# Ledger of designs, part 103: designed miniproteins, single chains, continued (4)

Each design is a single chain, and the fold is of that chain. pLDDT is the mean over its residues in the fold that is shown.

## One batch from the design tools (miniprotein)

Design m15566
Fold by ESMFold2-Fast:
Structure m15566 (fold): chain A 102 residues (1-102)
Amino acid sequence: MEEIREIAEKILEAALNGDYAKAYELAKEALEKGIDPAELLDAMEEVALSRLTDEEAKEKVRAIVADAKAKLPQIKSDEAKAQLIVQTAVSIAGILKKEEAA
């Protein structure tokens, strides 16, 4: 039994490493297992927030995740949902890298 949080951590690590193919495979596998894409996005938010100390960076991550969740009801295919999850992870990784530079 896989914890949704463990999958979210792996997707974010793949995005941080620039391995977008791995991030996509992990997202697709999660959806194939029946994991709710909204719960996966929430787990990605929690993981990112646990790595951040700056409140402005945390608010940017929350906004990125909220935007992705708002788009989810209009997305019909698992492929498109996986792409949204990967794009969200890439955006979060960008915030995490800026915190490293700040």
Scores: mean pLDDT 83

Design m15567
Fold by ESMFold2-Fast:
Formats: C-alpha cells, structure tokens, sequence
Structure m15567 (fold): chain A 73 residues (1-73)
C-alpha cells in the first residue's frame, strides 16, 4: 500500500519540479517564501505519521521542492 503511494508521490514530484523549472524568478521567490513558512508545520505532522516509509518520502519530496524553488529564485 505505502509503496504505491510513494510511487504516485514520486510521479507528482517529477511534475511539480518540471512546473517549478518553468516559473519566472519572481514567482519562484514568492512561492519559496510561502513554502518555507508552511514547511515546518508539514514536517512536524509527517514525523507523527503512522506510515514511516510514506512520511520519509513526503519529507524528501518537500525538501526537493524547496531546493527547486530556491534554484529558480
């Protein structure tokens, strides 16, 4: 079950990273600021998630989104 969710998450992450690469630097900076504001709360929720494999994959995906936004900014 978690393996299928992780695969879907990886597919969504690839799509999100491609979308981020197409953003203008100003849009990337604005999204990065909002993302960084919300990220600690999301990570805290994921650390308490019963599916540790899925939680770890989601945290990794969030970090990759943050890095991609920072690169485009």
Amino acid sequence: MSEEFVKKLEEQLAADLAAIAALAPEEARELLAEFEKELPAYVAKLEKHPDKELAEAMIKALEEVKAALAKQA
Scores: mean pLDDT 78

Design m15568
Fold by ESMFold2-Fast:
Order: sequence, then C-alpha cells, then structure tokens
Structure m15568 (fold): chain A 62 residues (1-62)
Amino acid sequence: SSKVKQIADKIKTMSQGFLNGGMSNTKDDSFSMGIMSMEIDQKSNPTVSDKDLKKGIKLAKK
C-alpha cells in the first residue's frame, strides 16, 4: 500500500539523516535509529496502523 511505502521512505530518510549528522558510525546503527524514531513518533502521534508500521519497517530493510 502507499502508506507502507511512505513509512519505509521516511525511515530511510531519517536513517540517512542520522548517518550524515554523525549520530551513528554505521549504516546499520543509523537504520536502527530511524526505525526507533518512527516507532516513537507513531506511538505519540499515530498516523498509520501498527500492522502498516511493521510492514513499512520490513520494506525499509530491503
């Protein structure tokens, strides 16, 4: 679904931001930070279902 793709793209963008900002020394750590930031954001301000969030995370890992 389009929402799942948007979540995946947002995680990738946040992960790249953490890597470029020097907040993480590895792509894997930056990716983990991106996922965690998305999960925290969705817990505070839910815009998608938990099911779609999990699918977006899986799609982002590809």
Scores: mean pLDDT 78

Design m15569
Fold by ESMFold2-Fast:
Structure m15569 (fold): chain A 99 residues (1-99)
Amino acid sequence: MNIVEELSKIEFDEEKYEKLKAELTIPPNAKLTGILYLPRVIAELYPKYPEEVEFIVAAIVNGYLDPRIADLLAFLYENGEITPEEFIKYALKAAQKNY
């Protein structure tokens, strides 16, 4: 799947990211379901990128990021096909596209 090439064509909009980050919250009872790789990657990256990881989870829970796309990016990261920084950037771009 050409998701990395598709997301690489989208410019990261920092103003849109800051606006989304201010508006999106994670409900206390939120649970991610139907995901295989994403929970491990979130746990691994959270200590280094806490704000970005919290935003990714908030975006999934609020319907701005398809959990299947996030899980695919997590799979690519675990297989060494993308870096931690690229995982964060592509997930944020995917969320921005749907806002």
Scores: mean pLDDT 73

Design m15570
Fold by ESMFold2-Fast:
Structure m15570 (fold): chain A 88 residues (1-88)
Amino acid sequence: SMAEPSAEEEALWAEFQARILALLEKYREELKSPEAVARAVGLALRAIGDALDILNDSSLSLAQKRAAFAALVAELEAELRRLAEEEK
């Protein structure tokens, strides 16, 4: 079995989820087509899946997990920005 998450890892996961939701809300008005909304949701779900794999990787330190989560958030924001630009 994977190691149980620490309180710090649980806090990191909660913060990550909040950041993903904030990004979707930030770009909500720019994503006008149902197709763009579906793509944005798909990108967010992919980032969540990747974050769960990182969170459950017992070989990674908390610092490495934090850095990887920050990279996933940055990647999602860049992808959402591109989608918003394509809608114009």
Scores: mean pLDDT 84

Design m15571
Fold by ESMFold2-Fast:
Structure m15571 (fold): chain A 65 residues (1-65)
Amino acid sequence: DKSSLEKDISDLEKIIEDTTKQIELLKKKLEADPSKELEFELSVAEGIKALVEGVKNFLTGKLNK
């Protein structure tokens, strides 16, 4: 139902916010000292964010049908 979907979307938004903050921190570290390890870690974090955003968009589409 709508209330369950809204709660799930809210939970996903929190994950996106936390992941975005981590990505920003990694980008700042990479600007200060470029390394392959940090580039890999950034790529993984960006991939996770994209996947979570995809799930949120799917659920939001169901809510706003």
Scores: mean pLDDT 82

Design m15572
Fold by ESMFold2-Fast:
Structure m15572 (fold): chain A 83 residues (1-83)
Amino acid sequence: MAQDLRDLGDQYLSQGNYVDASNSYSQSSIQYAQQGDYQSAADSAGNAYSALRLYSTTNPSYQSQADNSGNVYNYLRTLAQLH
């Protein structure tokens, strides 16, 4: 369930596992968007972006993935404002 994936992301984040946290948040975001809950989708996408952005500061190979997650977050924020 979308909430379970968000909770899993929070657990990975608390462990310093930013990549797995981002993956769980991204999956949560997709499920919320499929349900039409664009606000929760945007929040989860924002968490994924924040985790990858932080990780990319020490792991530059993740910079492109962080930038892509930021684009997804901005897109979902726009959908949330329209719905």
Scores: mean pLDDT 85

Design m15573
Fold by ESMFold2-Fast:
Structure m15573 (fold): chain A 92 residues (1-92)
Amino acid sequence: MEDEKLRVLAVLTDPSVKVGTPEQQLKLQRLFTENPGEIIPKVLEAESDEEIAKILGVSPETVRKARELAKTIPDDDPRLQALRKIAESIKK
């Protein structure tokens, strides 16, 4: 479950992936650049796509699209690896 949520975040923060609006993508990138230690734990604790959408300021449809695309990203994706490192550092 945690890895699945990190994969969704990797897709949502990738500027080359067309999910949501450009405004939503820029807002997400800013949130993760400025407050990764606050945002990532909230997303990992979320129980639904609706909660993740509320935390990130996007639509639930955007989260669901990102979840489908997340199934296709490789396990060694650099964005996913970066998010895993941030998540692990927060737990310490």
Scores: mean pLDDT 74

Design m15574
Fold by ESMFold2-Fast:
Structure m15574 (fold): chain A 73 residues (1-73)
Amino acid sequence: SLAREQLEAQAAIMTPRQLELARRAAAIVEEHWDDPERARAALRELLRETAGPEYAEAVEKGVSNPAAAEALR
């Protein structure tokens, strides 16, 4: 997918922890390529587990609302 291709392009500049998180996120997107809502829920769980619930919630809101993503920049 386009999202996976963009993620792979950034892999070379990531720390090992960021790279592992990116690979897990890409796997979730690939597994749920036909169901964006399931992919989003699984990504939120991954981020909650690794970065904390506040970070996961902010990312989820950004994905659902582009204006919110712009505000978080």
Scores: mean pLDDT 57

Design m15575
Fold by ESMFold2-Fast:
Structure m15575 (fold): chain A 65 residues (1-65)
Amino acid sequence: MNEELVEKSKKLMEENPELKKLAEEIAEKLRTIGDGFQEGLEEGKKKGLSNEERFELGLKKAEEA
């Protein structure tokens, strides 16, 4: 269950401002990676690629992010 982990994470961030800043930077990087992956999937869809090829293109775009 994620609720207990969320509560512990919130408390750690309140006690450690540096950890909060790092968590925000990590979240931003994860969004960038996710956006790259979705861009690759959408590009593959437009090109009529197979689901496997779309996934591979998504991974490549995520790695470039």
Scores: mean pLDDT 75

Design m15576
Fold by ESMFold2-Fast:
Structure m15576 (fold): chain A 115 residues (1-115)
Amino acid sequence: MATVHLVARLEPGATKEELERIAQELRDVALSLPGVKRASARVDPERNRVTVTAEADSFEQALELARKLAEHAASLPGVTEVRAVVTDENGNVYELEARRDPETGKPVISEPRKL
C-alpha cells in the first residue's frame, strides 16, 4: 500500500467551521477515488490548515489520488497553498505542490519531486 499526506493552507482568519467543512469535503473526495482504501482529515485552526491522510492500493493510484486531491483543494475558496506527500511501499517519498493561478483562478499542480 502507498500513503498520501496532504496539507492545505488557508488565508489567515479562516474559521474552525470553514476548516472542518474543507476537511470533510477533501476526505469525501479522497474516498470517492478508485483504489483508495481509507482517508481521514483533521483541522489545525491555529495554523489555518487542513491535513488529509489516505491509503491507496498502489503507488500509481496514490500519485493519482495526490494529484486529484491537491488540484481539488487548490480550487477551494480561501485555500492558498497545497502540499501532498506520497510514500511508496519501499519508503520512497515524493512531493507535489498545488496552488491557484492568480491570473486564471485555476489550480496548477507541480510534477512529483523525490525527497
Scores: mean pLDDT 81

Design m15577
Fold by ESMFold2-Fast:
Structure m15577 (fold): chain A 68 residues (1-68)
Amino acid sequence: SLEELYELLRRLMKEEGIPESWTEYVLRNSRSFGEALQLLSDLYRTADPELRRKLEKVMAALSHEINE
């Protein structure tokens, strides 16, 4: 569900210390695990090296939830 996706994203991004504004952006603009991954990939392209490493971990964890 969208609620489960949002709780998972908040947890993963908080654990890695990603800024709350980035978490909110992804939550507001994604309605599925696939969309969230795509948005995270877009953010990764523009992120600082430190945030990029953290986003890689979040994306890896999130992609594990996609069974396709």
Scores: mean pLDDT 79

Design m15578
Fold by ESMFold2-Fast:
Structure m15578 (fold): chain A 70 residues (1-70)
Amino acid sequence: SHAQDEALQRELVRLLVLGRISAEQAEAAYRAVRDLLARGASREEIVAALQKAGLSREEAERVVDAVLGA
């Protein structure tokens, strides 16, 4: 949904601005989460994909909470 896409972009931009992830990691995370959301993937799959993209567990949980709560 548009609200989920906006929430995802907002959280990834926040991590970029804070210097916690690179632009390449943010792009990889964005693409992976969009694909997973389109397939109706579980929260656990989304968290795992975010961690694979280089986010910490805490950062991944925050992103997924924002996206699924949107």
Scores: mean pLDDT 87

Design m15579
Fold by ESMFold2-Fast:
Structure m15579 (fold): chain A 89 residues (1-89)
Amino acid sequence: MKKKKEEEKKKLIEGMKKAFAAKLYAKKNAEKAGRAEEVEKKLEEEEKLLEELIKEGKLSEEIKEAIEEAKKLKEEEYEEIIKEVEAKK
């Protein structure tokens, strides 16, 4: 029964893309509020933690692939995802 794994993988990839888009959006909002440094530090710490979990093999293959695909997204692509989320309000 591979259909469930394929659906779960797609949801994980979409979720990770939205999470990365939300982080980029939060960073831009923090820059406008003069709090960019504090938010950047937390985002860097989270990114290092995710990289460590990937390296240690503690995450499933599906989650690793989702994170790798999300990391490959360019800033323009993150902004597009944010616009889609806002449009669904």
Scores: mean pLDDT 65

Design m15580
Fold by ESMFold2-Fast:
Structure m15580 (fold): chain A 52 residues (1-52)
Amino acid sequence: MREKLEEEIDEAMIDIQVGVEKATNALNEDGSLKESAPHKIEIPEEVKERYK
């Protein structure tokens, strides 16, 4: 029960983080670094699974 609330909070927090990254234009919609970035690095799958 408390776990369900934590999951909802986690999702909202991730949504905010994704919004910030998109506003900065540092990340693409799928969480990858933009082509214009000096170096493209692999974002760990465990991190991406939280970004929708």
Scores: mean pLDDT 57

Design m15581
Fold by ESMFold2-Fast:
Structure m15581 (fold): chain A 59 residues (1-59)
Amino acid sequence: SSLEEQAEQARKKAEELLKKGDLKGAIDGYGKAAGLYHKAGDFRQAIEEGKKAQDLLLK
């Protein structure tokens, strides 16, 4: 779906920000991806992306 494509783009952007050391940008990006996957009905991927954001917050 269009929401799934947007979620994948948000995830890729979060990964790029993480590689650049932008922890806040990566957290926000993974959170956005999780929300978009949830709206798309992909609950497993929403949980996975949300955990990535949470793990970065706990660093």
Scores: mean pLDDT 87

Design m15582
Fold by ESMFold2-Fast:
Structure m15582 (fold): chain A 61 residues (1-61)
Amino acid sequence: SAVERLRREIFSDYAAQLTPEQAAELLARMNAVATEGLAKGWSLQEIRDRLEAVARETVAS
């Protein structure tokens, strides 16, 4: 799906900056965002923006 492709793209963009623990956390957080966004009818752009925000926060932590 478009959302699954979006998750893969964003994860790939940040993966090199992550520890294994951060990578596991990011995957879980991204899955939660995608699930909530789809349930609530968010646009693909809104889902992208939130996935990118979560990725940036995970790298910065």
Scores: mean pLDDT 84

Design m15583
Fold by ESMFold2-Fast:
Structure m15583 (fold): chain A 98 residues (1-98)
Amino acid sequence: AKPPVIKMILKIEAPTDELLKEAKEKVFQMAKELGIAYIEQLGDSGTFEFYDATEERLLELFERVQEWAKEKGLKVKSVSIGPVSKEVKELPKEYLKS
């Protein structure tokens, strides 16, 4: 059996494409620093997916993103956070990147 995994879906609303690009780069940098797995091909629409073994680390990422976004005048929403009921082997390849 594979260990349980927590998934977080995050949405960022930006007034310009340039700010959304900055948000994408900053969010992925923060996720990488925290060791959180992400889907690199997502984020162009402002919707991101993150995967980690613990909800606590995902919430830390959410808080860091919210603080940065507030300084930039961006809006951040956590669309969902919860355990993935399926086996880890069924997750995107990006989950294996740390």
Scores: mean pLDDT 71

Design m15584
Fold by ESMFold2-Fast:
Order: structure tokens, then sequence, then C-alpha cells
Structure m15584 (fold): chain A 66 residues (1-66)
């Protein structure tokens, strides 16, 4: 994805996490979306970052929309 720094900061605020956590989640989603379905990526991002599955899906959707 091509999330801007502003989009990343907004996502972190919406999720209630640090920018560093949001950046890690976005980076993981960007890599995993190359070989996995959005649902599989949401599950993996949740496991890797400690985000809820719903919040992990919001990260995946943000990357797909970018």
Amino acid sequence: GTLTPEQLRRLARELGVSVETAEAAVSAAQVLLQTHSPDEVADAVAALTGLSRADARRVVDAVLAA
C-alpha cells in the first residue's frame, strides 16, 4: 500500500495504538497481502500485533484502499 504519514497517524488514533504499532501492522499487512487473502492477513496481523481481529481487518482494508 501507499499510506501517507497522515493516514498512518489517523489509523493509529482510530485503533487507539501507538504509531509504531500501526506502522508494524501496516507493514505486515503489505507483505502478507502479496501471498494471502485479506481474511488470512487480518488473522495474522491480529496475532503478530495483539490487535483485535476487527481492528486488524481495519488495517488490511486501509492498505487495500491505499
Scores: mean pLDDT 84

Design m15585
Fold by ESMFold2-Fast:
Structure m15585 (fold): chain A 58 residues (1-58)
Amino acid sequence: SELEALIAQYNELLDQLTALFRELRKKQQQGIDDPALQKQILETQKQIGEVQRQIRAL
């Protein structure tokens, strides 16, 4: 169903966000600034919000 597909996409995006935050924490511990990683986190959060909105519209 459309709902099952959206839930699968939501879970995939959550896994991606978790991996990105792990990488961000590692970079912060090393004193490395990574603006590209920060932008990727923001974009992933935006995509999660879009999927959540679509699920609520069903």
Scores: mean pLDDT 88

Design m15586
Fold by ESMFold2-Fast:
Structure m15586 (fold): chain A 90 residues (1-90)
Amino acid sequence: MSDKEKAEKIVEEFKEKAEEIVEEGKRKAEETGDIEVIHKAYDEIKKLETEAAEELEKLPFEVREEALKRMKEIRDEILEKLDELYEKLL
């Protein structure tokens, strides 16, 4: 597997897991009305991003830089979805 393919896999796994966290958080928030569910989802996504960034640090700088930029874009989109859920609970 090339370094580029490894980076793409790390970013894709981050995206899939982050989307699962948002969907689970949405389901639980709708069932419980508990704002702490959204806070927990945010914390889980932050941990997931940290773990993915640590794996990317093992790759060459050029590949790592592109992948980190992509992950940031995905993270920002995911956090926007969590903010929308937060506003619905207020």
Scores: mean pLDDT 83

Design m15587
Fold by ESMFold2-Fast:
Order: structure tokens, then C-alpha cells, then sequence
Structure m15587 (fold): chain A 147 residues (1-147)
């Protein structure tokens, strides 16, 4: 049916957004934190998101939000040691947040049964975004004191 085709299209759009979010974090983990293992784990999460059903996708998003917190803590520490990382970290945070918001919206639009899951993902993303902003601002403050 046209409804089933639309649901599948929205799920595919959500998968693409999650994969993009994972790649943004993987790039930050590699280039800012210098963590090849963390970057590889994030790329594997993104790849898994491309073929999962909607429940597996929601689980992957939850894991990505948790790991995102670790990446942002390490990125903020890198900014504290070298302020030249600050624009890259701010860009990564913005891109990650936008991709995750798009994914949550596509999940919500895929069916009314998924709206509570999308709402919980948005609440977790809001908490991560607030904490990441606080960590980046603290990294900038500490970096400024070392200059």
C-alpha cells in the first residue's frame, strides 16, 4: 500500500540521518580526540543503522547518544589543550544534533506507535546537547586560561 511505502521511505530517511550522525561523531573521535578505536566503533554503529528495522534503529540511536556524550567530553578536553579544535567541535556538535533531530522526526512520522520512542530520543538529545554545550564552553574557558 502507499502507506506502507511511505513508512519504508521514512525509515530509510531515518537510517540515513543516523548513519550521517555516526560519521560526524566518528570524524570528531578520530581528528579531535585521536581515538581510532572509538571512531571505528561509531562507524560500525552507523553501518548497522543502514540495515536495521525501526526498533534496531531506535536502539542504535540510544547507543549513539550515550557514546556521543563520551566523544563530546573528550573533544571538550582537546579544545582545552588547543583552542584551534573549537570550530571543528562546534560544527560536529551542530551537525550531530541536526542529523539526530531529523532521524527522530522521520521515526515519529513513520507511525503513531513510534511517537513515544521519538519523543524519548528527543529528550535524551536535548540533555546531551545541553551537557555538550556546557562542556565545550568549559573547554573554551580552560583553553583561554592556558593562552
Amino acid sequence: SSAAARQQQLVQQARDSVASAAQVLADAALTVAGDEELAARLRALGERALSGDIHELVESMGELLRVGGEVMRRAADAVAENLDYAPQVASAHSQFTQNMLEAAQHIADAGPEYRPLADELRRELDRLSEESTRLLNEGLRRGGLKS
Scores: mean pLDDT 88

Design m15588
Fold by ESMFold2-Fast:
Structure m15588 (fold): chain A 62 residues (1-62)
Amino acid sequence: SRGEELGKEGYELGYELGKRLSPEEANKELGKKFAEELSKLSADEADIATAGLIEGANEGLL
């Protein structure tokens, strides 16, 4: 689904940003890049995409 595809993209970016940036900065950059795409999704698809973003950022921070 589009949410799964966007979640994969967000996971990759979140992981990269989490390694380089603080959690606050990583979340700000993720929101900036994905806000428009997330707004185009249904609630269910947006939840899937958001879960991917969060997982990537968390793994990058570890």
Scores: mean pLDDT 74

Design m15589
Fold by ESMFold2-Fast:
Structure m15589 (fold): chain A 62 residues (1-62)
Amino acid sequence: GPELSARARESEALAAPAVKEITKKLKENDLSQEEVEKLSQEAARKVQEAREQRQRQQQLLQ
């Protein structure tokens, strides 16, 4: 499969704590499939936000 850039991997690492919390909630709360989908979308959104924040921070450092 396609490899992610180092920058994309860093964005995922920043979102990792949120993904871990979502996984923990899935195991402990027996969430419905609809809630699982909503949490998956929220995790993806947090990764996107982390990516945007990283780009802004990089611009400030340049």
Scores: mean pLDDT 66

Design m15590
Fold by ESMFold2-Fast:
Structure m15590 (fold): chain A 80 residues (1-80)
Amino acid sequence: MKAYLARDVETGKLYLLIVDGDTVKVYDEEGNLVGVATGQSAALLSAKVGDVVTLEVTENGKVKKYRLEILDKFENPVLG
């Protein structure tokens, strides 16, 4: 599983991005699912720390564009 810590460049809010197949799941700092970006995993998987990625996130039936700066990358979060 690949996970990324990212910061919204407009609001400064932190998000956890989890790659699940072809989908990116977007979580807020409290661990709540904000929404999902379908078909967008490849753009995130090619990103490096310091890159800004644009994700089109579907939340409650509405699509919102997020511009997210990648702060950290986790290839194997050890869930004990």
Scores: mean pLDDT 80

Design m15591
Fold by ESMFold2-Fast:
Structure m15591 (fold): chain A 92 residues (1-92)
Amino acid sequence: MLTPESGAEHILEKIENQLPINSKEESRYFLSVMFSTDKKFLEEVIERLQKIVEKYKDKPEATILIDGKPRSVVEVARELILSLKGRIELLD
């Protein structure tokens, strides 16, 4: 069974280690995190993404392949942080 925790670990591992992402196959992992109602869990995922941003902030050449196209690791991590912050704002 796919859990928000396992979905987060999968996504974080892929981004931190610059492993290729297939949006069609891997959207389920992202959605499992986005549909979580656990604010503390979402805040912990944001903290881990912020650590990835810090790790790569001085490495603008560091890229990850998303659907075969290179994207900045820092840009991808920051986009996910914004999405998760938006999700938290919708939680009471």
Scores: mean pLDDT 83

Design m15592
Fold by ESMFold2-Fast:
Structure m15592 (fold): chain A 64 residues (1-64)
Amino acid sequence: SLMEEIFKLIDELVADESLSRDQIVFQVGKKIQELAEKNNLSLTELGQIQQKAADHLRRLLAEK
């Protein structure tokens, strides 16, 4: 699913010790935009994906 792809990316980026927090946030945002455009997501679906991705990312970054 789209959420599985996004969560896998977040996990991979957070595990990369060479990346700063702002670089991780930027890459996640770009991937979400790319997937939204390619999959013709509605604004509602995009908002839900962004919220879930942001929640997951915030949790992992708090532990990093």
Scores: mean pLDDT 81

Design m15593
Fold by ESMFold2-Fast:
Structure m15593 (fold): chain A 93 residues (1-93)
Amino acid sequence: SYAEKAENSNTREEALELIEEILDELLRAGLISEEEAEELRRKLEELLKLIEELEKKGENIEREKLKPEELEKIKAGLEAIARLARGLAELEA
């Protein structure tokens, strides 16, 4: 299960490897295009980089202190995660 792999991931690099594994399965099944896969990878990489940057700034970051550009990256990343979840559901159908 990809959920079990995600729970055991302790680094951004492991999270990116899991994302690539999911994208490869969706591409092989014909459920996404190569262009969509590249876009999803980019959005998720940007989200993971932002999470690392926010963690480095410490525990006092309130949502209201996030820049508009940072909120847009979070939104894009979450939309990408939702798209991967839909694709995985389609693989099981």
Scores: mean pLDDT 74

Design m15594
Fold by ESMFold2-Fast:
Structure m15594 (fold): chain A 96 residues (1-96)
Amino acid sequence: ALEALTAQAVALALAQDEAARQGAPQEVQDQLIAQGKAVSQALSTLPDLDQQRVYLAVARELVRQREARGADPAEIEKIRKELEKVEKELEEEEKK
């Protein structure tokens, strides 16, 4: 269940980013926003730890796409270090 919701959140975040970057019609962007709101409502019912895992997965994929598009390596490295810190904190919480 969490894996499916994570995959949906990642896919929608990427679709929203791409639609905005390409200047897609407002109707298409509005539809993606509505789908994103539904996913966010589902996420809000999960424990904080699971919400953080989903947000981490979304952030990691967005950073990967940004790097592939030629973003500043120094900015990418800074974000990756913050994401690694969050991942380690989540792993420690899971072990408790």
Scores: mean pLDDT 79

Design m15595
Fold by ESMFold2-Fast:
Structure m15595 (fold): chain A 73 residues (1-73)
Amino acid sequence: MASREEIVEAARELVRSGAVHRPGSPDAPIVFDEEAVKEAAKRLGVSPSTLKKEARRVFEQGLAEQQAQVAAF
């Protein structure tokens, strides 16, 4: 069984590798590399949807932190 920490680490690896990205526009939907997500989810023993949810959260958190820094100016 994968711990929350293992899922978060895998999510960060997916974001770092570009398997989770938003094409150019801030309102564009987040795009996932379905094969990379499926492989990582299988390795962890979790559903792809669970890993996608965590990867989306990690990606959005990074964007929110960047937006907060810009708003402080």
Scores: mean pLDDT 73

Design m15596
Fold by ESMFold2-Fast:
Structure m15596 (fold): chain A 106 residues (1-106)
Amino acid sequence: AKEALELTEKAIEEAEEALRLLKEGKVEEAIEKLEKAIELLKEALEIAKKYPELKVLELALESAIELLEEAIKLLKEGKVEEAIRELELAIGILRIAVGVLKLLGL
């Protein structure tokens, strides 16, 4: 439980850094941060799948991974504003899931 939450929080930090880099026009550096975030989220997802009490986190991680993968695709197509929207949505979903789990003492 705690390890999945810690990995998710690190992924949120990488995703928020990517958002900052995109606002500065640093697309290549942002993609590297998003790829790191996806790696951390996939590790968190493998842990979350083992614990039924983490089902909310599992669903949030699956959704966020898809949104971040789409954001990378949009960035490679030069669609920076659309990629930012997907990235902000992914961060929002993850922050809500983390907040819920912390309220439950997990």
Scores: mean pLDDT 88

Design m15597
Fold by ESMFold2-Fast:
Structure m15597 (fold): chain A 103 residues (1-103)
Amino acid sequence: SLEELKEKLKKYGFDPENPEDPLIRAIRRALARKGYVPETDELTEETLKAVLDVLSVFDLNKDGKITPEEVRLAAKRFGVPETDELTPEVVEGIALRLPPPKK
């Protein structure tokens, strides 16, 4: 449900009513560019689900927390430059390498 997706995003430390968060914006733009989600400034259910799929790649132990070591491992796994910081460049790189979300 939309509410469940919003709560998951809040658990990762993001505001589900703020699509202009730099990390969320980077993921949203990357997914829209690939045609995986509609181009929109709103975090719809479809967009939230796809954004959470990208963020879950970094949450390796599924504890709702993304650590510097998990960022490094995800970056290495997806062939983006190794970093211990969750940046717009890193989340965009991983979003572009993910398969399309199931509708």
Scores: mean pLDDT 75

Design m15598
Fold by ESMFold2-Fast:
Structure m15598 (fold): chain A 107 residues (1-107)
Amino acid sequence: PVTLEMTPEDVIALILALGKLARLHLDEKLSLEELRERIPEVAEEATRIVAEHFGLSPEEVERTRRAVEVGLRHALDNVEKYKDWEKFFKDALKAGEGVKQILEEEK
C-alpha cells in the first residue's frame, strides 16, 4: 500500500469509523458487502465528530472524509482476504469506543 500522510485527526476519525463498522457487523449482523455500502455514511459521521471537536475547516473536513473512506475500503478488502474479520472487528469496536470516550471527556 502507498504510505498515506494522515493527520492525527484523520487517524482519530478512521478509528471511530472502524468502530462504527464493527458495531454494524457484530451487533446488527451486516455482511461485508453491506458494510462497504455504509462506508460513505460512516466516514461522514466520524469526520463530523472529529471536525466538531478539533474545529476543522471545510477543506480539512473533505480531506479527512476522503482519507477515512480510503482507509475503510482498504481495511475491509484486507480483512475479507484473510478471513480473520471477527477478531479484527472486535478489536476495532474497542478502539472506537475508547477514542469516543476520550473525546467526550475532553469537552
Scores: mean pLDDT 78

Design m15599
Fold by ESMFold2-Fast:
Structure m15599 (fold): chain A 61 residues (1-61)
Amino acid sequence: DLEGVRIAAEAVGRAMGLSEEQIQALVDRELAEARASDRPLPSVEEALAQARKLGVELRPA
């Protein structure tokens, strides 16, 4: 779902060492692309699992 996309984008941005402003821009872009895409979206659980693999601790909103 869209929350899964947000978590995945935030995890990638944090793992890359991006600033909070850059992370927010990445999240906004990924959400816009997800809304326009017919591709399956990651679940919150899948996104949190990916974040853990990247060493990032995130929680759902």
Scores: mean pLDDT 77

Design m15600
Fold by ESMFold2-Fast:
Structure m15600 (fold): chain A 62 residues (1-62)
Amino acid sequence: MLRVTPVSEEKKKELLEAAKEQGGAVLALDDETALVFPAGSGGEAILVENPTYESVKAALEA
C-alpha cells in the first residue's frame, strides 16, 4: 500500500514563500520532505528534510 501524507495548505504556502523570497522554487513531497530548486540551476534539486520556512531559505542561500 502507498502511504500518503499530504502537506497542509498553510505549510505549503510557507515553503513556497520561502523559496520565492530566495528566487527559487520548492516542491513539497510530503510533510517530512521537500525538494528545493535554486534560481537559474536548470532544475537541480536540494533535498530538505523536515522542511520549514527557515530550512528552505537556508538551503537556497547556499
Scores: mean pLDDT 70

